# Ledger of designs, part 78: designed miniproteins, single chains, continued (2)

Each design is a single chain, and the fold is of that chain. pLDDT is the mean over its residues in the fold that is shown.

## One batch from the design tools (miniprotein)

Design m6700
Fold by ESMFold2-Fast:
Structure m6700 (fold): chain A 74 residues (1-74)
Amino acid sequence: MPSVEEGLEALRELLRTEFGLSEEQVEAAVRRLREIYAEYQERLAKAKTPEEKLEIRKETTRRISAVLGEALAA
């Protein structure tokens, strides 16, 4: 199965080729997404209930959407 790094590489390519973002904008977005994913993995590993895991996933999804929205608006 594709790794997170493979997914981020595909996203980097998409942002660069389809949306015309600069290399600096792409790197900034990917850096923020890496930080969000690292926090997600740490919080998910400490979560003990399905409810905690669901809230972590919902928050992480909102944060990812915000980063992508800001990158595409710039």
Scores: mean pLDDT 78

Design m6701
Fold by ESMFold2-Fast:
Structure m6701 (fold): chain A 89 residues (1-89)
Amino acid sequence: MKSAEELLERAYELVKKAVEILRKQGASDFEADVELGIGLIVLGVAKILIEKGKLSKETVEKGIEEAEKELEKGDGKGALEALIKGLLS
């Protein structure tokens, strides 16, 4: 199993890729930057919850895997929603 830091870095790369897909699909700078901001806040909260032992690495990894499936479909918004649901459930 990857370290908590490696999982959060993987989630950060997913957030960036999802936002890039949104920009390529015609999202405005405002829409893309808002989605990036939401993703970064969720990652910050997840980091705190992992450090406090309230969020397991297994739960984080599952959330990342669901988000990656949505990215493979080309759904940047669906990927962000899957990640948020996985990390904050």
Scores: mean pLDDT 83

Design m6702
Fold by ESMFold2-Fast:
Formats: sequence, structure tokens, C-alpha cells
Structure m6702 (fold): chain A 70 residues (1-70)
Amino acid sequence: KEKDELIRKAYRELVEELTKITNDEMLALMLAGIYASQVRKDSEGKTLEEVKKLIEEYRKQAIENAKLLA
């Protein structure tokens, strides 16, 4: 359950950050949702610390992609 809470918090923070970059809330929600889904898939069987690292890696990818679309 701690992993789900961590992923949900990261998703909310990413939506806010991506909205500022894209100036488009719908695009930000879509991008954040894609990366949150990928983190959930890749988090299976991983420790909490490994999930934190995955969140950070996917966050960087999402921000980079958002900048390309802006």
C-alpha cells in the first residue's frame, strides 16, 4: 500500500510540473498518466526504494518529453 501512495503522490506532483511546462492541463494529465502506469507495471516485485528510483527516472523522461511538445 505504501508503494501505491508513493506513486499517487508522484503522479499529482508530476501533473503540476508538466502543466507549468506545457500550459495544457489535459496534455499534462495524459503524459503523467502514461508514466504513472509504466511505473506501476515496473514496480511489481520491487522494493520501496527501487520504486522511488523508478519514479525519479520516469519523472525525468516525462519532463523531457513535455519540453519537446512545448
Scores: mean pLDDT 81

Design m6703
Fold by ESMFold2-Fast:
Formats: C-alpha cells, structure tokens, sequence
Structure m6703 (fold): chain A 80 residues (1-80)
C-alpha cells in the first residue's frame, strides 16, 4: 500500500531525526518545517518503526500516516 508520512519534530533535532529515519529505511525529507515522505508498506509496521526511532533518540515526535488519497490510517504522538 502506498502511504504518505508526515512528522513534526523540534527544529533543533530535525536533522538527527531525518538521518535516523532514513537509516531505518524510511524515505523522508524536510519540507516546510516538517519531515515528509512516501513509501510502499504496511502502515502499522511503518508506525512501529517511527515509534522505535523516536524512543531510541529520546525525542518527542508527532506523526501521521495517510493513504495516497489523503485518508489518515495511523496517527500518534511520542513524548519525552
């Protein structure tokens, strides 16, 4: 399933989160102060990857995963 990712992170750590997500296999880029990307995959597995990366870095992240037509499948927020 083609899904769109959008993540909001503190500007001071955006480069760190971008690098970690890319290392985890998620094709994200910075756009208009957010991290965005599109990938083929299971929305739940992608959400688990985002949560794992945020937990490993100890950083707060808000995220949403949408189907290509804009329907939100999973959203979440990780706190520190």
Amino acid sequence: MLVRLELEVDPSVREQVLAALRAAGLPVEERDGKLVGETEGDPLEIAVTIVRVAAELGLAVSFSIREEDGVTVISGRIFR
Scores: mean pLDDT 79

Design m6704
Fold by ESMFold2-Fast:
Structure m6704 (fold): chain A 78 residues (1-78)
Amino acid sequence: AAEGVLESAEDVRKWLEKHGEKELSPEQVKQAKEKIEKAIEYAKRGDVEKGAEYLGEAYRLLGASDEQAENAKRALIS
């Protein structure tokens, strides 16, 4: 469960590295990274629910497709 949040956060971070500078404003990239870092922090503490919440906020900030966001989130629930 916690590992799933960490892996999904890493996937979102990689998407940001590939697309962030082209698709998003610098402020959106900064806010998304902050949410990803919070997700990782809570997952490492064993708070998977809070980690998933912050990861969800990051997906919204990144403007990722619903399919991409749901595929990443499924790693948290499975």
Scores: mean pLDDT 72

Design m6705
Fold by ESMFold2-Fast:
Structure m6705 (fold): chain A 68 residues (1-68)
Amino acid sequence: SEVDELENELLAVYMEALRAGDEAAAREIIALMTAAGKQIKANPNWSDEEKAAILREALARAREILAA
């Protein structure tokens, strides 16, 4: 699903920060992932499209953090 694909992409960005030794970026990315996951869990009635929208926003921000 798109949700699973986006979760895998977020994890890949986090792992890339870890491999780069960028502890600050890794901490920001894991906090972002945790916040997104908490928001989705708080809204169990959301559609997969609504969950994917939250994850897409988190992924865009994670990529910005990694690129800085």
Scores: mean pLDDT 88

Design m6706
Fold by ESMFold2-Fast:
Structure m6706 (fold): chain A 118 residues (1-118)
Amino acid sequence: KVEEIIELYKRIQELGKEAAEKGKSEEAAKEIKKLEEELRKLVKNLDEEELEKAKEEMGEIYAKKAEEEAKRLGLSEEEIERAAEAGRIYGELLVEGYREGVSHAELTRRIQERVEEL
C-alpha cells in the first residue's frame, strides 16, 4: 500500500533524527533496519499502478527536502530547481531499487549516474 510505504518512510526518518539528537543512534539502528526491511517488502508487493504512485510520492518528498536544504545554503533559484529535480530522481530510484531488491551500493551508483546527467 502506497500510504503505508510513505508513512513507514516518514517514521524511519523521524526515528533517525530523534536518535541523532539524543545520541541514541546505535539503539535506533536495529529498529530502523527492521522498518527498512518491512518497507522493501511493501514495495515488492505493489502492483504497477501503486508502484508508479509510490515513486511519485517518494520523489515529491525528496524533491521538497533537497529544495529546502538548497534554500538554507543560500543557493540561486536555478540551483534550487536543480536540487529539487535531483531529489525527485533520488526518491523515484529509491522506490525502484527496493522493488528490484538491488544493493545499497548499486542504488547509490544509479542515483549518482542519473543526477550527474542533469
Scores: mean pLDDT 79

Design m6707
Fold by ESMFold2-Fast:
Structure m6707 (fold): chain A 104 residues (1-104)
Amino acid sequence: MMLDEISFYVSSIASLYLSGEKTMKLEKEVKKALEEYKNDPDKAAEKIKELLLKYGVPKDVADKVSKSVRDSLKYHQQGNDDKSREIMSKTLKDLMSQKRKQER
């Protein structure tokens, strides 16, 4: 299910900043939020941003992830899961690269 894939990408990004225990808890709450707001991409993105910030993910990362979740959900609603997956995959790769460069 695309919602499970989006949740996996969000939790994978969060794992760069959070412990495994916090990441697993976040993934569960992200899945719940995506199911609750699956027909409202803007509200889903807002809730995901709140969860990321609550768990300690940096604001710039949370902003980028929430925007990607919103865009991904909009493409999923249009039946374009390939584009949804592309957006989430690119965001994960970009943020992994960014995190690696900031480790000093």
Scores: mean pLDDT 83

Design m6708
Fold by ESMFold2-Fast:
Structure m6708 (fold): chain A 94 residues (1-94)
Amino acid sequence: DANKERRLRLELFEDAGVTELEYKPGVSTLELYEEALKKLVEYSGKKPVGSIKEAAKEALIRFFEGESIEPENLIDAVKKMLGLSKDASVEELK
């Protein structure tokens, strides 16, 4: 159910503090992605299996390549960073 998955993503972002992130003078989109991924990993309580910076770069590249839209890019990056499959539920990130 797309509506359930969207709601779970919004709840995850809110609970992890991602929705509190905003553009500030001198902060790049890459830095915002990196901070969002850090918050999501910390909230999950799991150890990342890769570099947060590289995962943020990959998500940003996918956005420019038109593969997915920003919220999906962040969730996919977190799944990869935690060593989870693409089919892993958003609830596994909580």
Scores: mean pLDDT 67

Design m6709
Fold by ESMFold2-Fast:
Structure m6709 (fold): chain A 83 residues (1-83)
Amino acid sequence: SDAAIAALEEARAAVAAATSRDELIAVLRQAGDTLRAAGLDEAAAVLYGTVELIEMSPGAALGSLKALALEALDYALARAREA
């Protein structure tokens, strides 16, 4: 859906600008909620799973977490475009 695609593009920009782990988690949760509301449950699950992985990685560098978040958003964006 157009709303899901717009939310994912906004989330990608927000991830690039994020300065903390908490900002990454908030961005991914918001995008996941938008995907779930659009009926994209598998894509939403990937974003929520990425949040869990970030929460389980307290020693990881912010740059590594941003890369992980962007990979998850790129996957979700591909799924949203196929829907």
Scores: mean pLDDT 86

Design m6710
Fold by ESMFold2-Fast:
Structure m6710 (fold): chain A 83 residues (1-83)
Amino acid sequence: MMKEIEELARRLENTRDVAEALRLTREMIELLEQDPSLSEQEREVGKLTLMLHLLRIAGASDEELRAAIADPELLRERVEELL
């Protein structure tokens, strides 16, 4: 599982296509949620990191990213609009 997440993360870093980034992010979130070896905190941190990357690729400003980091509920709401 972790090796698959690392491979998907490399693809996400190299993609410039928002549609591909959306698909990769969704797959990585699913893998994190299905991994029984991860704690709830590890899953939340992993998902938060992926959501921030997705927003950045989708054209979010540094100000919008800072607001999302400060408010995880806002981050979830904005990502749900994209997914």
Scores: mean pLDDT 72

Design m6711
Fold by ESMFold2-Fast:
Structure m6711 (fold): chain A 85 residues (1-85)
Amino acid sequence: MYEAIVTGEFENAEKAEEGAKNAEWLAKGTEGTISVETKVDKEKNVATVTGIFKDEDSAKRGATLAENAMLLSGAKKVETEVKEI
């Protein structure tokens, strides 16, 4: 199994929540997704989406979709990590 963690920094809490929702939606729709968890730090305007996937290709696809969703939602900075678990 693989874990993908996508973290976005936003201008305000509202954009962070929007980015989180959009990223979670797309990650959940990825073939091979086992679970998706989302956290929003409203004080830091940071959204984090963590997905568990069946294989590396699914995790990379889910991570790319989540990253792009955050960027399209106005993220100033996005960091992505994919690892085997």
Scores: mean pLDDT 86

Design m6712
Fold by ESMFold2-Fast:
Structure m6712 (fold): chain A 76 residues (1-76)
Amino acid sequence: MSASELRALLVIALEGPVTPEAREVIERAIRAASDEDLRAALDALPPELHEKLIAALEDSTDPRVRAAIAYLRSRL
């Protein structure tokens, strides 16, 4: 998955209330992305969506997802 594809997926998934199904899709996409593509997608994500993404994923036990949340929190 490219950075632009991941960014688009994140924006679409965060447009409305984050369902359990949407959260699963987001987590799977983050796990599948390379470190470079993940960072680029997060850097390109609108700031207003950063807190919403953090809230959606805060219960994740996946180390890669938790690292992404920590990165976003460091930028708030």
Scores: mean pLDDT 81

Design m6713
Fold by ESMFold2-Fast:
Structure m6713 (fold): chain A 70 residues (1-70)
Amino acid sequence: HMTFDQLEKELEEMRKRLREAQREALAQDDSITATVLGIMMASMDTLLKLKRYDDLEEELRVARKYLADY
């Protein structure tokens, strides 16, 4: 389990990567990938707001794997 400070830093970096990937997908007219990336960001924001930190840590892991395939 990450400390809260580590989780915040990882979340900030992941949000940046997801936004960059979404801009690239939109520039290539890849609406499906852009939508998936948008849903991932919305999910992370919801989990953070609900203070579900364990679920947020898992969502970060899933996002890293998704970006590796993109």
Scores: mean pLDDT 81

Design m6714
Fold by ESMFold2-Fast:
Order: structure tokens, then C-alpha cells, then sequence
Structure m6714 (fold): chain A 82 residues (1-82)
């Protein structure tokens, strides 16, 4: 499902981000928990897209060097909204 793919992408992006900026691990794990719990509670594609966009913005606020991870999340949000 779209929700399951979104959760997988959030987990993958978080793991990649922790490898790049391990000093921000606690902030990244807190974001993972928050967004995966929100994603588990919805099946609405519009809300999934909105949550992915918010997650991408949160990653950029933590560290803009996470551009590759942010881009993958933003592309997934576009697909969810289509």
C-alpha cells in the first residue's frame, strides 16, 4: 500500500540521515517515531502526501546537507498526491 511504502521510505531516509549526521541521531529518531505513528493512523493519500512533505521539511531544518534524503521524500509526496 502507499502507506506501507511511505513508512518504509521514512525509515530508509532516517537510517541514511543518521549515517551522514550521527550527532543528530536523537532528533532523527524522534522524527521517525512521530511521522511513522501518524502514517499508521491514515489511509488518505492526501494526508500521506502532506505528512511526507512535513517530514522532508523537518529533515531540511535538522541539516540541509540531507538533500538526497529530502529529495526522495519530496518525490514520494508528489506520487502520493497524484
Amino acid sequence: SLREKAIELVNEATDAAIEKVPEKKEQLEALREYFTEKLKKTTDNEEIAKLLRKFGKALRQIDPSLEEEIKKIEEAAKEAAA
Scores: mean pLDDT 84

Design m6715
Fold by ESMFold2-Fast:
Structure m6715 (fold): chain A 101 residues (1-101)
Amino acid sequence: SMARLRELQERAAAGLLAAADQYEAVGDPAAAKLRALAEAARAGDPTAVKFGVLARAMGLPDGEAALALAQRELAFIDGRPEPLSDEELAALFAELEAALA
């Protein structure tokens, strides 16, 4: 669904911007990279949208439930029916950390 994809892009961008605000509050220059990723996510860049889904999940209080939802949303972005595995999720976290270094 285009509507579902659009809502996901908006939530992903919001997650990246929330993370950027936290990084900026502690003087981390990665804040600028997170803001650039948020713009890319709103434009529909799949990698930026995936990073935003992760950033949003990390900001939520119900960590296990948030990560389980993220695994399903990430699978939807890739057009696959099965949620991402925990290993695939960990690999994507490592990719996001590398992008912010």
Scores: mean pLDDT 84

Design m6716
Fold by ESMFold2-Fast:
Structure m6716 (fold): chain A 63 residues (1-63)
Amino acid sequence: TVIREALESIGITDPTGVPAVSTMVRDLGLTDEDVREAAREAKKRGLGLTGFFIILGRIALEK
């Protein structure tokens, strides 16, 4: 639900986006808070799915 809500907040309604983000979140040990932070930053900067993935990767590297 958090991933779907995050993607919808940045204008992504493609159902394939949720599995892709879920895999990244699981593999990098990201939390629901990390997903929400990435979505807020992407929305502020007007970024789509690619920008969202870049921000998630940056958050993972900061752990």
Scores: mean pLDDT 79

Design m6717
Fold by ESMFold2-Fast:
Structure m6717 (fold): chain A 72 residues (1-72)
Amino acid sequence: SILEELEQLFAQAKADIDAATSKAQILAVVQAFEAQVQKLAPQMSDEEKKKALKMAAELGRHVAAKLAELEA
């Protein structure tokens, strides 16, 4: 299902960000995640789109935390 694909993409993006050792790697992960979500967007219900927005916001917070860690 689209929901399962979104959850899998989100879990993978978080894992890839946690493994990242540079800002460039983090940005590449974010871009890949956004591209995959955009590809699925035409097939999403309103509820799936809302969940995707929440995932994007959570990923943004995760990115901010990882960037702070790398700058320390």
Scores: mean pLDDT 84

Design m6718
Fold by ESMFold2-Fast:
Structure m6718 (fold): chain A 86 residues (1-86)
Amino acid sequence: MREELEKIIEESEAEFDELRREMLTRGGATPEAMAALRARVERLIADYEEVLRNAKDEELKERARELIRRIEAFLAEVEARYEAGQ
């Protein structure tokens, strides 16, 4: 169980890093790109929430909470920039 939850965190962190890299290298946000970003963020948050539900270790739970906070902040920043450009 714990090892499976740790793998979810590791895989989700790697996916979030790739998502951030993609957004930094793309020259502009389209409505389609924003919809794809929201869907991917929702999936990552769901993975972290699974860790929070199933983990017994406070360190792992705190890591999941911090990652949820970071990804929500990232989405809010990207959405604010997109709205400002519209």
Scores: mean pLDDT 75

Design m6719
Fold by ESMFold2-Fast:
Structure m6719 (fold): chain A 71 residues (1-71)
Amino acid sequence: ADLTPDDLVELTAYAIKAGALPGAEVTGEVGEITYRALELLDVDGDGTITVADLRYAQREYGFPFSAEQLA
């Protein structure tokens, strides 16, 4: 299943709140910090976030993605 940008925003905000995303904090606009986190998830810089990018983030940053969200 493809994660929508809204799903990624919610998951990224949750990961920041859980302390799983290093150096990030929710201050001011969630959209601003989430946008930066989404760019970090786009490891190849092609503007497309793939399941592989999400699995990389789970491994490196401890994002709380479930197997269902990565499928």
Scores: mean pLDDT 53

Design m6720
Fold by ESMFold2-Fast:
Structure m6720 (fold): chain A 81 residues (1-81)
Amino acid sequence: SLVEELEELIARLEAATTPEERVAQMERLLDLLISASSDPRKRQNLREFRDYLRSHAADERTVASLAGALRGEARELVASL
């Protein structure tokens, strides 16, 4: 189910210990969030988030902050389902 897939990706992101692993799990979670959203504005915001993540993938502080925000977004979606 979508809930199970979201919870698995959230858990993988929380368990990520390297910057490369963290970015990889964030990319997977973003792809799922974009595909699951029916709101064009939400999809566009998530695509812009992905672009920003990609442009700052080497910045550990930015990636950590973005990972926190993305986990929050995914948990809110799970709560709404």
Scores: mean pLDDT 85

Design m6721
Fold by ESMFold2-Fast:
Structure m6721 (fold): chain A 82 residues (1-82)
Amino acid sequence: SPLVRQEILALFLLLAAEGSVTLLERAIKEGSMSEEQKKAELEAIRELIEYIESLLPLLPEEEQKRFRERIERIRKRLEELE
């Protein structure tokens, strides 16, 4: 169903966002990233999160709650990198 497709898409995008933050945290710790590159990656991840949030109204309420909790964890990690 279209709903199942949106749920799968949202999940893959959320996993991509979580993975991107993990890679960004590693790159910053290793000193392999310029301040300019860091700002660009932070913005890209924020835009990805906003897109995921736009998909949430299409999901069941329990899934929306789970996604919001994971998104908040990502946002907190991004704030710690600023």
Scores: mean pLDDT 87

Design m6722
Fold by ESMFold2-Fast:
Structure m6722 (fold): chain A 79 residues (1-79)
Amino acid sequence: MAPLSDEELAAFAARLEAEIAEVRANPVSTDFSEAEIRAAMEELLAKARAEWRPAEVALLERRVAAIRELIESGAISLA
């Protein structure tokens, strides 16, 4: 119920960048289709934009953009 602090947001941003680097170094295979991932991301972004603070939305938008890049580069393999 409490919103994330700026310190917590910074910690999550740093963790996200570390997770992105790990996936780039160690490609992962998933059983998800591109359509399933796209639908899930669109749902999360719509909810975040309606309910969350701009800084929290920006962090989610960065995560979504990174996942898209990782799929396009082949670091995330889809079924």
Scores: mean pLDDT 77

Design m6723
Fold by ESMFold2-Fast:
Structure m6723 (fold): chain A 115 residues (1-115)
Amino acid sequence: DMEKVRQLLIEALRHLRLAGQALLAGDLERAEEYLKRAEELLSQVPKDDPLRQQLLDQVRVLRQALEALRANPSPDQLEAIRELLRGLILGNDIYIEALKQGLLTTQEVTDWQKS
């Protein structure tokens, strides 16, 4: 079901954005919850879906950021990953690819880049 796959990808995108925002706020427990939910949603997406791999790569990067903050919970560590997290939230290739797949409107992508 193409519509079911589309909805799973949209929900995964939403949880990945929330995970990035939680990491920026230093809320590691909430970030972990959002990442687990994104992984569960993506596990239901067909393996040959091109956006699935991009979202799994996003999960991996956010997981690495979470573990770095968990190992060294300091303002300097958060600052070191801040630009990475902002890049993932505001100008991420995942949103552009989601738009190409018809998952998001141009307005939603623009609004996310401005926030």
Scores: mean pLDDT 73

Design m6724
Fold by ESMFold2-Fast:
Structure m6724 (fold): chain A 74 residues (1-74)
Amino acid sequence: SELERRLEELRQQAEEAERRAKELIAKGKENPDYTQQAVDEARRYHSLLQQARATEEQLEEARRKAEEAARAAA
């Protein structure tokens, strides 16, 4: 489904943002110019996690409604 594909994309993007944030945090220890970039990537990571959670909730609700409709039709 479109929601399942979107959830997978969001999870992949979150993993990339997490890796980038960790890399920038390490670089920031040697050069503070990287600190703001690390903060920005950490914010992106958390935003992506929130979007993934919302998409997962939409999938669960859609599955529940489909099951209820199937029971009503039986």
Scores: mean pLDDT 84

Design m6725
Fold by ESMFold2-Fast:
Structure m6725 (fold): chain A 83 residues (1-83)
Amino acid sequence: SELREEIIEQLRKLGEEAKKAGQEESAERLYELAEMLENEAFDLETFLEVLKKLLKWLEQEGAPKDIIEKLREIIKKLEEYLK
């Protein structure tokens, strides 16, 4: 799926940005989710719920606003696709 490949790429890029910002645990979680999506560990509906849980965790941990906003855009794109 073109959407699946795009989301994997966006999650990996966001993980790199988190790592550059010194957010090592956030980066590891983002890379792990990209790998799980690439390996088809979840259907897209379940994956959406996992992304929403990651967003909540990143907000609680005080991750940089740019990382939060980019993850929200990924979630919104997937939600719109699943309508």
Scores: mean pLDDT 84

Design m6726
Fold by ESMFold2-Fast:
Structure m6726 (fold): chain A 60 residues (1-60)
Amino acid sequence: SLIRELVEEELRERGITDLSEEQIEAIVAFVEGVANALGITDEELIRKIVRLAVDVETLL
């Protein structure tokens, strides 16, 4: 999945290595849900949604 690759890339760029598979799957599912619901296919916009989702996850 493109979205999973973008999530894993963002986590790698931030040096985040301690998230569980369950947490990563939750981030991916959230981004996929938003993109599908709004018909978003633009990679740059998906990258912005990924960054926001990771920001929220790291605050919780």
Scores: mean pLDDT 82

Design m6727
Fold by ESMFold2-Fast:
Structure m6727 (fold): chain A 70 residues (1-70)
Amino acid sequence: SLEKELEKLEKELLELHEKHKEMIDRMTELFASQDPETAMASLNEEEKKILERILNLQRRGFELEQQLAA
């Protein structure tokens, strides 16, 4: 079920935010106060990995939501 896949992705996103809250908050502040290119350059490798994982999960979630709406 597409709905169950979406629920699983939402749970994974929540777990990432819970485990890495301080890191995600720091990244959010950087992107709010600096241009995207400068903010990206300021991220360390661990932060980049977490951001990439979040973006991949959000992208997949968006795809699943579009499939459910069709």
Scores: mean pLDDT 80

Design m6728
Fold by ESMFold2-Fast:
Structure m6728 (fold): chain A 93 residues (1-93)
Amino acid sequence: SIEELKEEMLELAKEKIEETDASEAEKVIAMYLIKELVEAVAELLRKGASIEEIRKKFDNMIEALRSMGASEELIEAAREFGKEVIKKAEELL
């Protein structure tokens, strides 16, 4: 279900971010952005949005992280998270 996917996304994000050497402040901001992203992705899936629209949401998050000066390690963790979420979303479509 979309609700199960949402929970899986949040758990995966927490694990990926916790494994990085990013500062605690950066991790907190990244988790905030990811929670907002997860809710936006869930809403897009509920209304039948395309995978391309979902990818755009992840691209926006990566840009936000870069604008905050996030480390490359945190950005790579966010990219890996995005790949896993897209894969799970494709399974629902």
Scores: mean pLDDT 78

Design m6729
Fold by ESMFold2-Fast:
Structure m6729 (fold): chain A 85 residues (1-85)
Amino acid sequence: MAEELFLKAAELADKDPELAKELFLEGMLLAHEAGIGVEVSPEVEKKLEEIAEKFRKELERFHIEALREKHHRDEEAEKKLKELE
């Protein structure tokens, strides 16, 4: 269920951005491979596609920002560990 997968990814975005990204991508691929579609009003369907597209871009940026922050922190931690040793 693509809708539920997108919601689940959004819920985990704050807790675990990497896992949220994986779930979002898996949900998208799963729905595409299964050829499954939700029969809803065209207005709702359009809204879901719009949100999914925007969420994907936001999640990608968020993941990049998180990587930069973690990479910077790892470098500092490694430097301090070396001084302790």
Scores: mean pLDDT 57

Design m6730
Fold by ESMFold2-Fast:
Structure m6730 (fold): chain A 77 residues (1-77)
Amino acid sequence: SPAAAVAEARRHVDEAREAYQKGDREKTLEHIRRAVEALARATGAPPPEVEISPGDDLKTLVDQLRAAVDRVAAALA
């Protein structure tokens, strides 16, 4: 369900934040990608406007993904 996909995306954003705080870049990127995939499933759309580049600030990207998850959750309520 879209609501279950939003919950999955939120979990991956939280895990990405934890990995980032531990300095684990690889795990941070994996959870970011999983969150984007879950958001795409929740919206039924192509992956949202999040473009991940090697030079991106991962903390800012995780924070932006959290905001996107919250917006999608609000739209489904």
Scores: mean pLDDT 77

Design m6731
Fold by ESMFold2-Fast:
Structure m6731 (fold): chain A 94 residues (1-94)
Amino acid sequence: SMEEEFSRLLLTGVMHAIALARRAGDEATVARLEELLVQIGEAFQAKDYESAIALVEEMIALVEERARTDPALRPALEALRRALAILRQMKEAS
């Protein structure tokens, strides 16, 4: 389902980004990504797709900024962008 594919891509992207941030000692980025993941889950469960989209876009912006200095984040960024595309498609279908 689109819901399963969204969750898989979101978790793949965010967990990879968290792992790389932890290796870099970037505790602030780890904390913010974990907070955003909880908020995205809550908005998604509530079917508040507008809020979920905004939160995923914020997560992408944070990962994109770190990817400028760490190219290992590019696969995480690609997974999050694919998750956002599915989430937007789900909003249009609702």
Scores: mean pLDDT 90

Design m6732
Fold by ESMFold2-Fast:
Structure m6732 (fold): chain A 72 residues (1-72)
Amino acid sequence: ELEEKAKSLREEAKKLRDQATQLYNEAVKAFQAGDYERASQLLQQAVDLYTHARKLEAESKKIEEELKKALE
């Protein structure tokens, strides 16, 4: 079931990236409105989600590479 795990990790990473992009866009709007405190909070949340997504993507890639290696 390693294929299912790799797929689940990629799907979760995509959701986190989508959420991070939304928060980043909200942060940009907050900066444009002069609400720098809110913009900083939203940017920090976006960065945290992007970081988590990258970790899940890396784990999924390792599983995919091991599966390819075992089948070749």
Scores: mean pLDDT 84

Design m6733
Fold by ESMFold2-Fast:
Structure m6733 (fold): chain A 65 residues (1-65)
Amino acid sequence: LEDLPEEVRKLVERAVDILRRAGPLTPQQLAVALGISTETAQRLMDLLVEAGLAVRDADGRYSLP
C-alpha cells in the first residue's frame, strides 16, 4: 500500500481483522462494523483488493485470500 494517514492505516488494520474473523462481508456490513459510511467501506474494500489483502466473490462480498 502507499503511505496512508494514520486514521486510514488503522481502518485498513481493523478491516483486515474483521474480514479474517467474519468474512465474507458486503461493504454495508463492514461499514456497520467499523462505524463508517457504506461509500467509505466500499472504497476501503476496493483498496484492499488492489493491495492483494482481500478478494471479491461472485456475490459482491469481500474476504481475505
Scores: mean pLDDT 79

Design m6734
Fold by ESMFold2-Fast:
Structure m6734 (fold): chain A 76 residues (1-76)
Amino acid sequence: SMMEEIRKEVEEAFEEAMERLGDAVVLYHADPARGREALAAALEEARRTFEELSKKDPELAKRYFERLERMVEEAL
């Protein structure tokens, strides 16, 4: 169904954002200055991606982005 396709798209975007943010967290521990820039860039890219996804399902996109923000806060 269309709703299942949108859910998979949101889940895929979340997984990709988590991988990028995870790499940035690893970089932050090795080089805090570069890591901070990488974290900011990855989070901004995720925000843009989830803004686009919100056009298809605003509730689902918001839930996943808020989860992403919480996980980043906990990792730092």
Scores: mean pLDDT 85

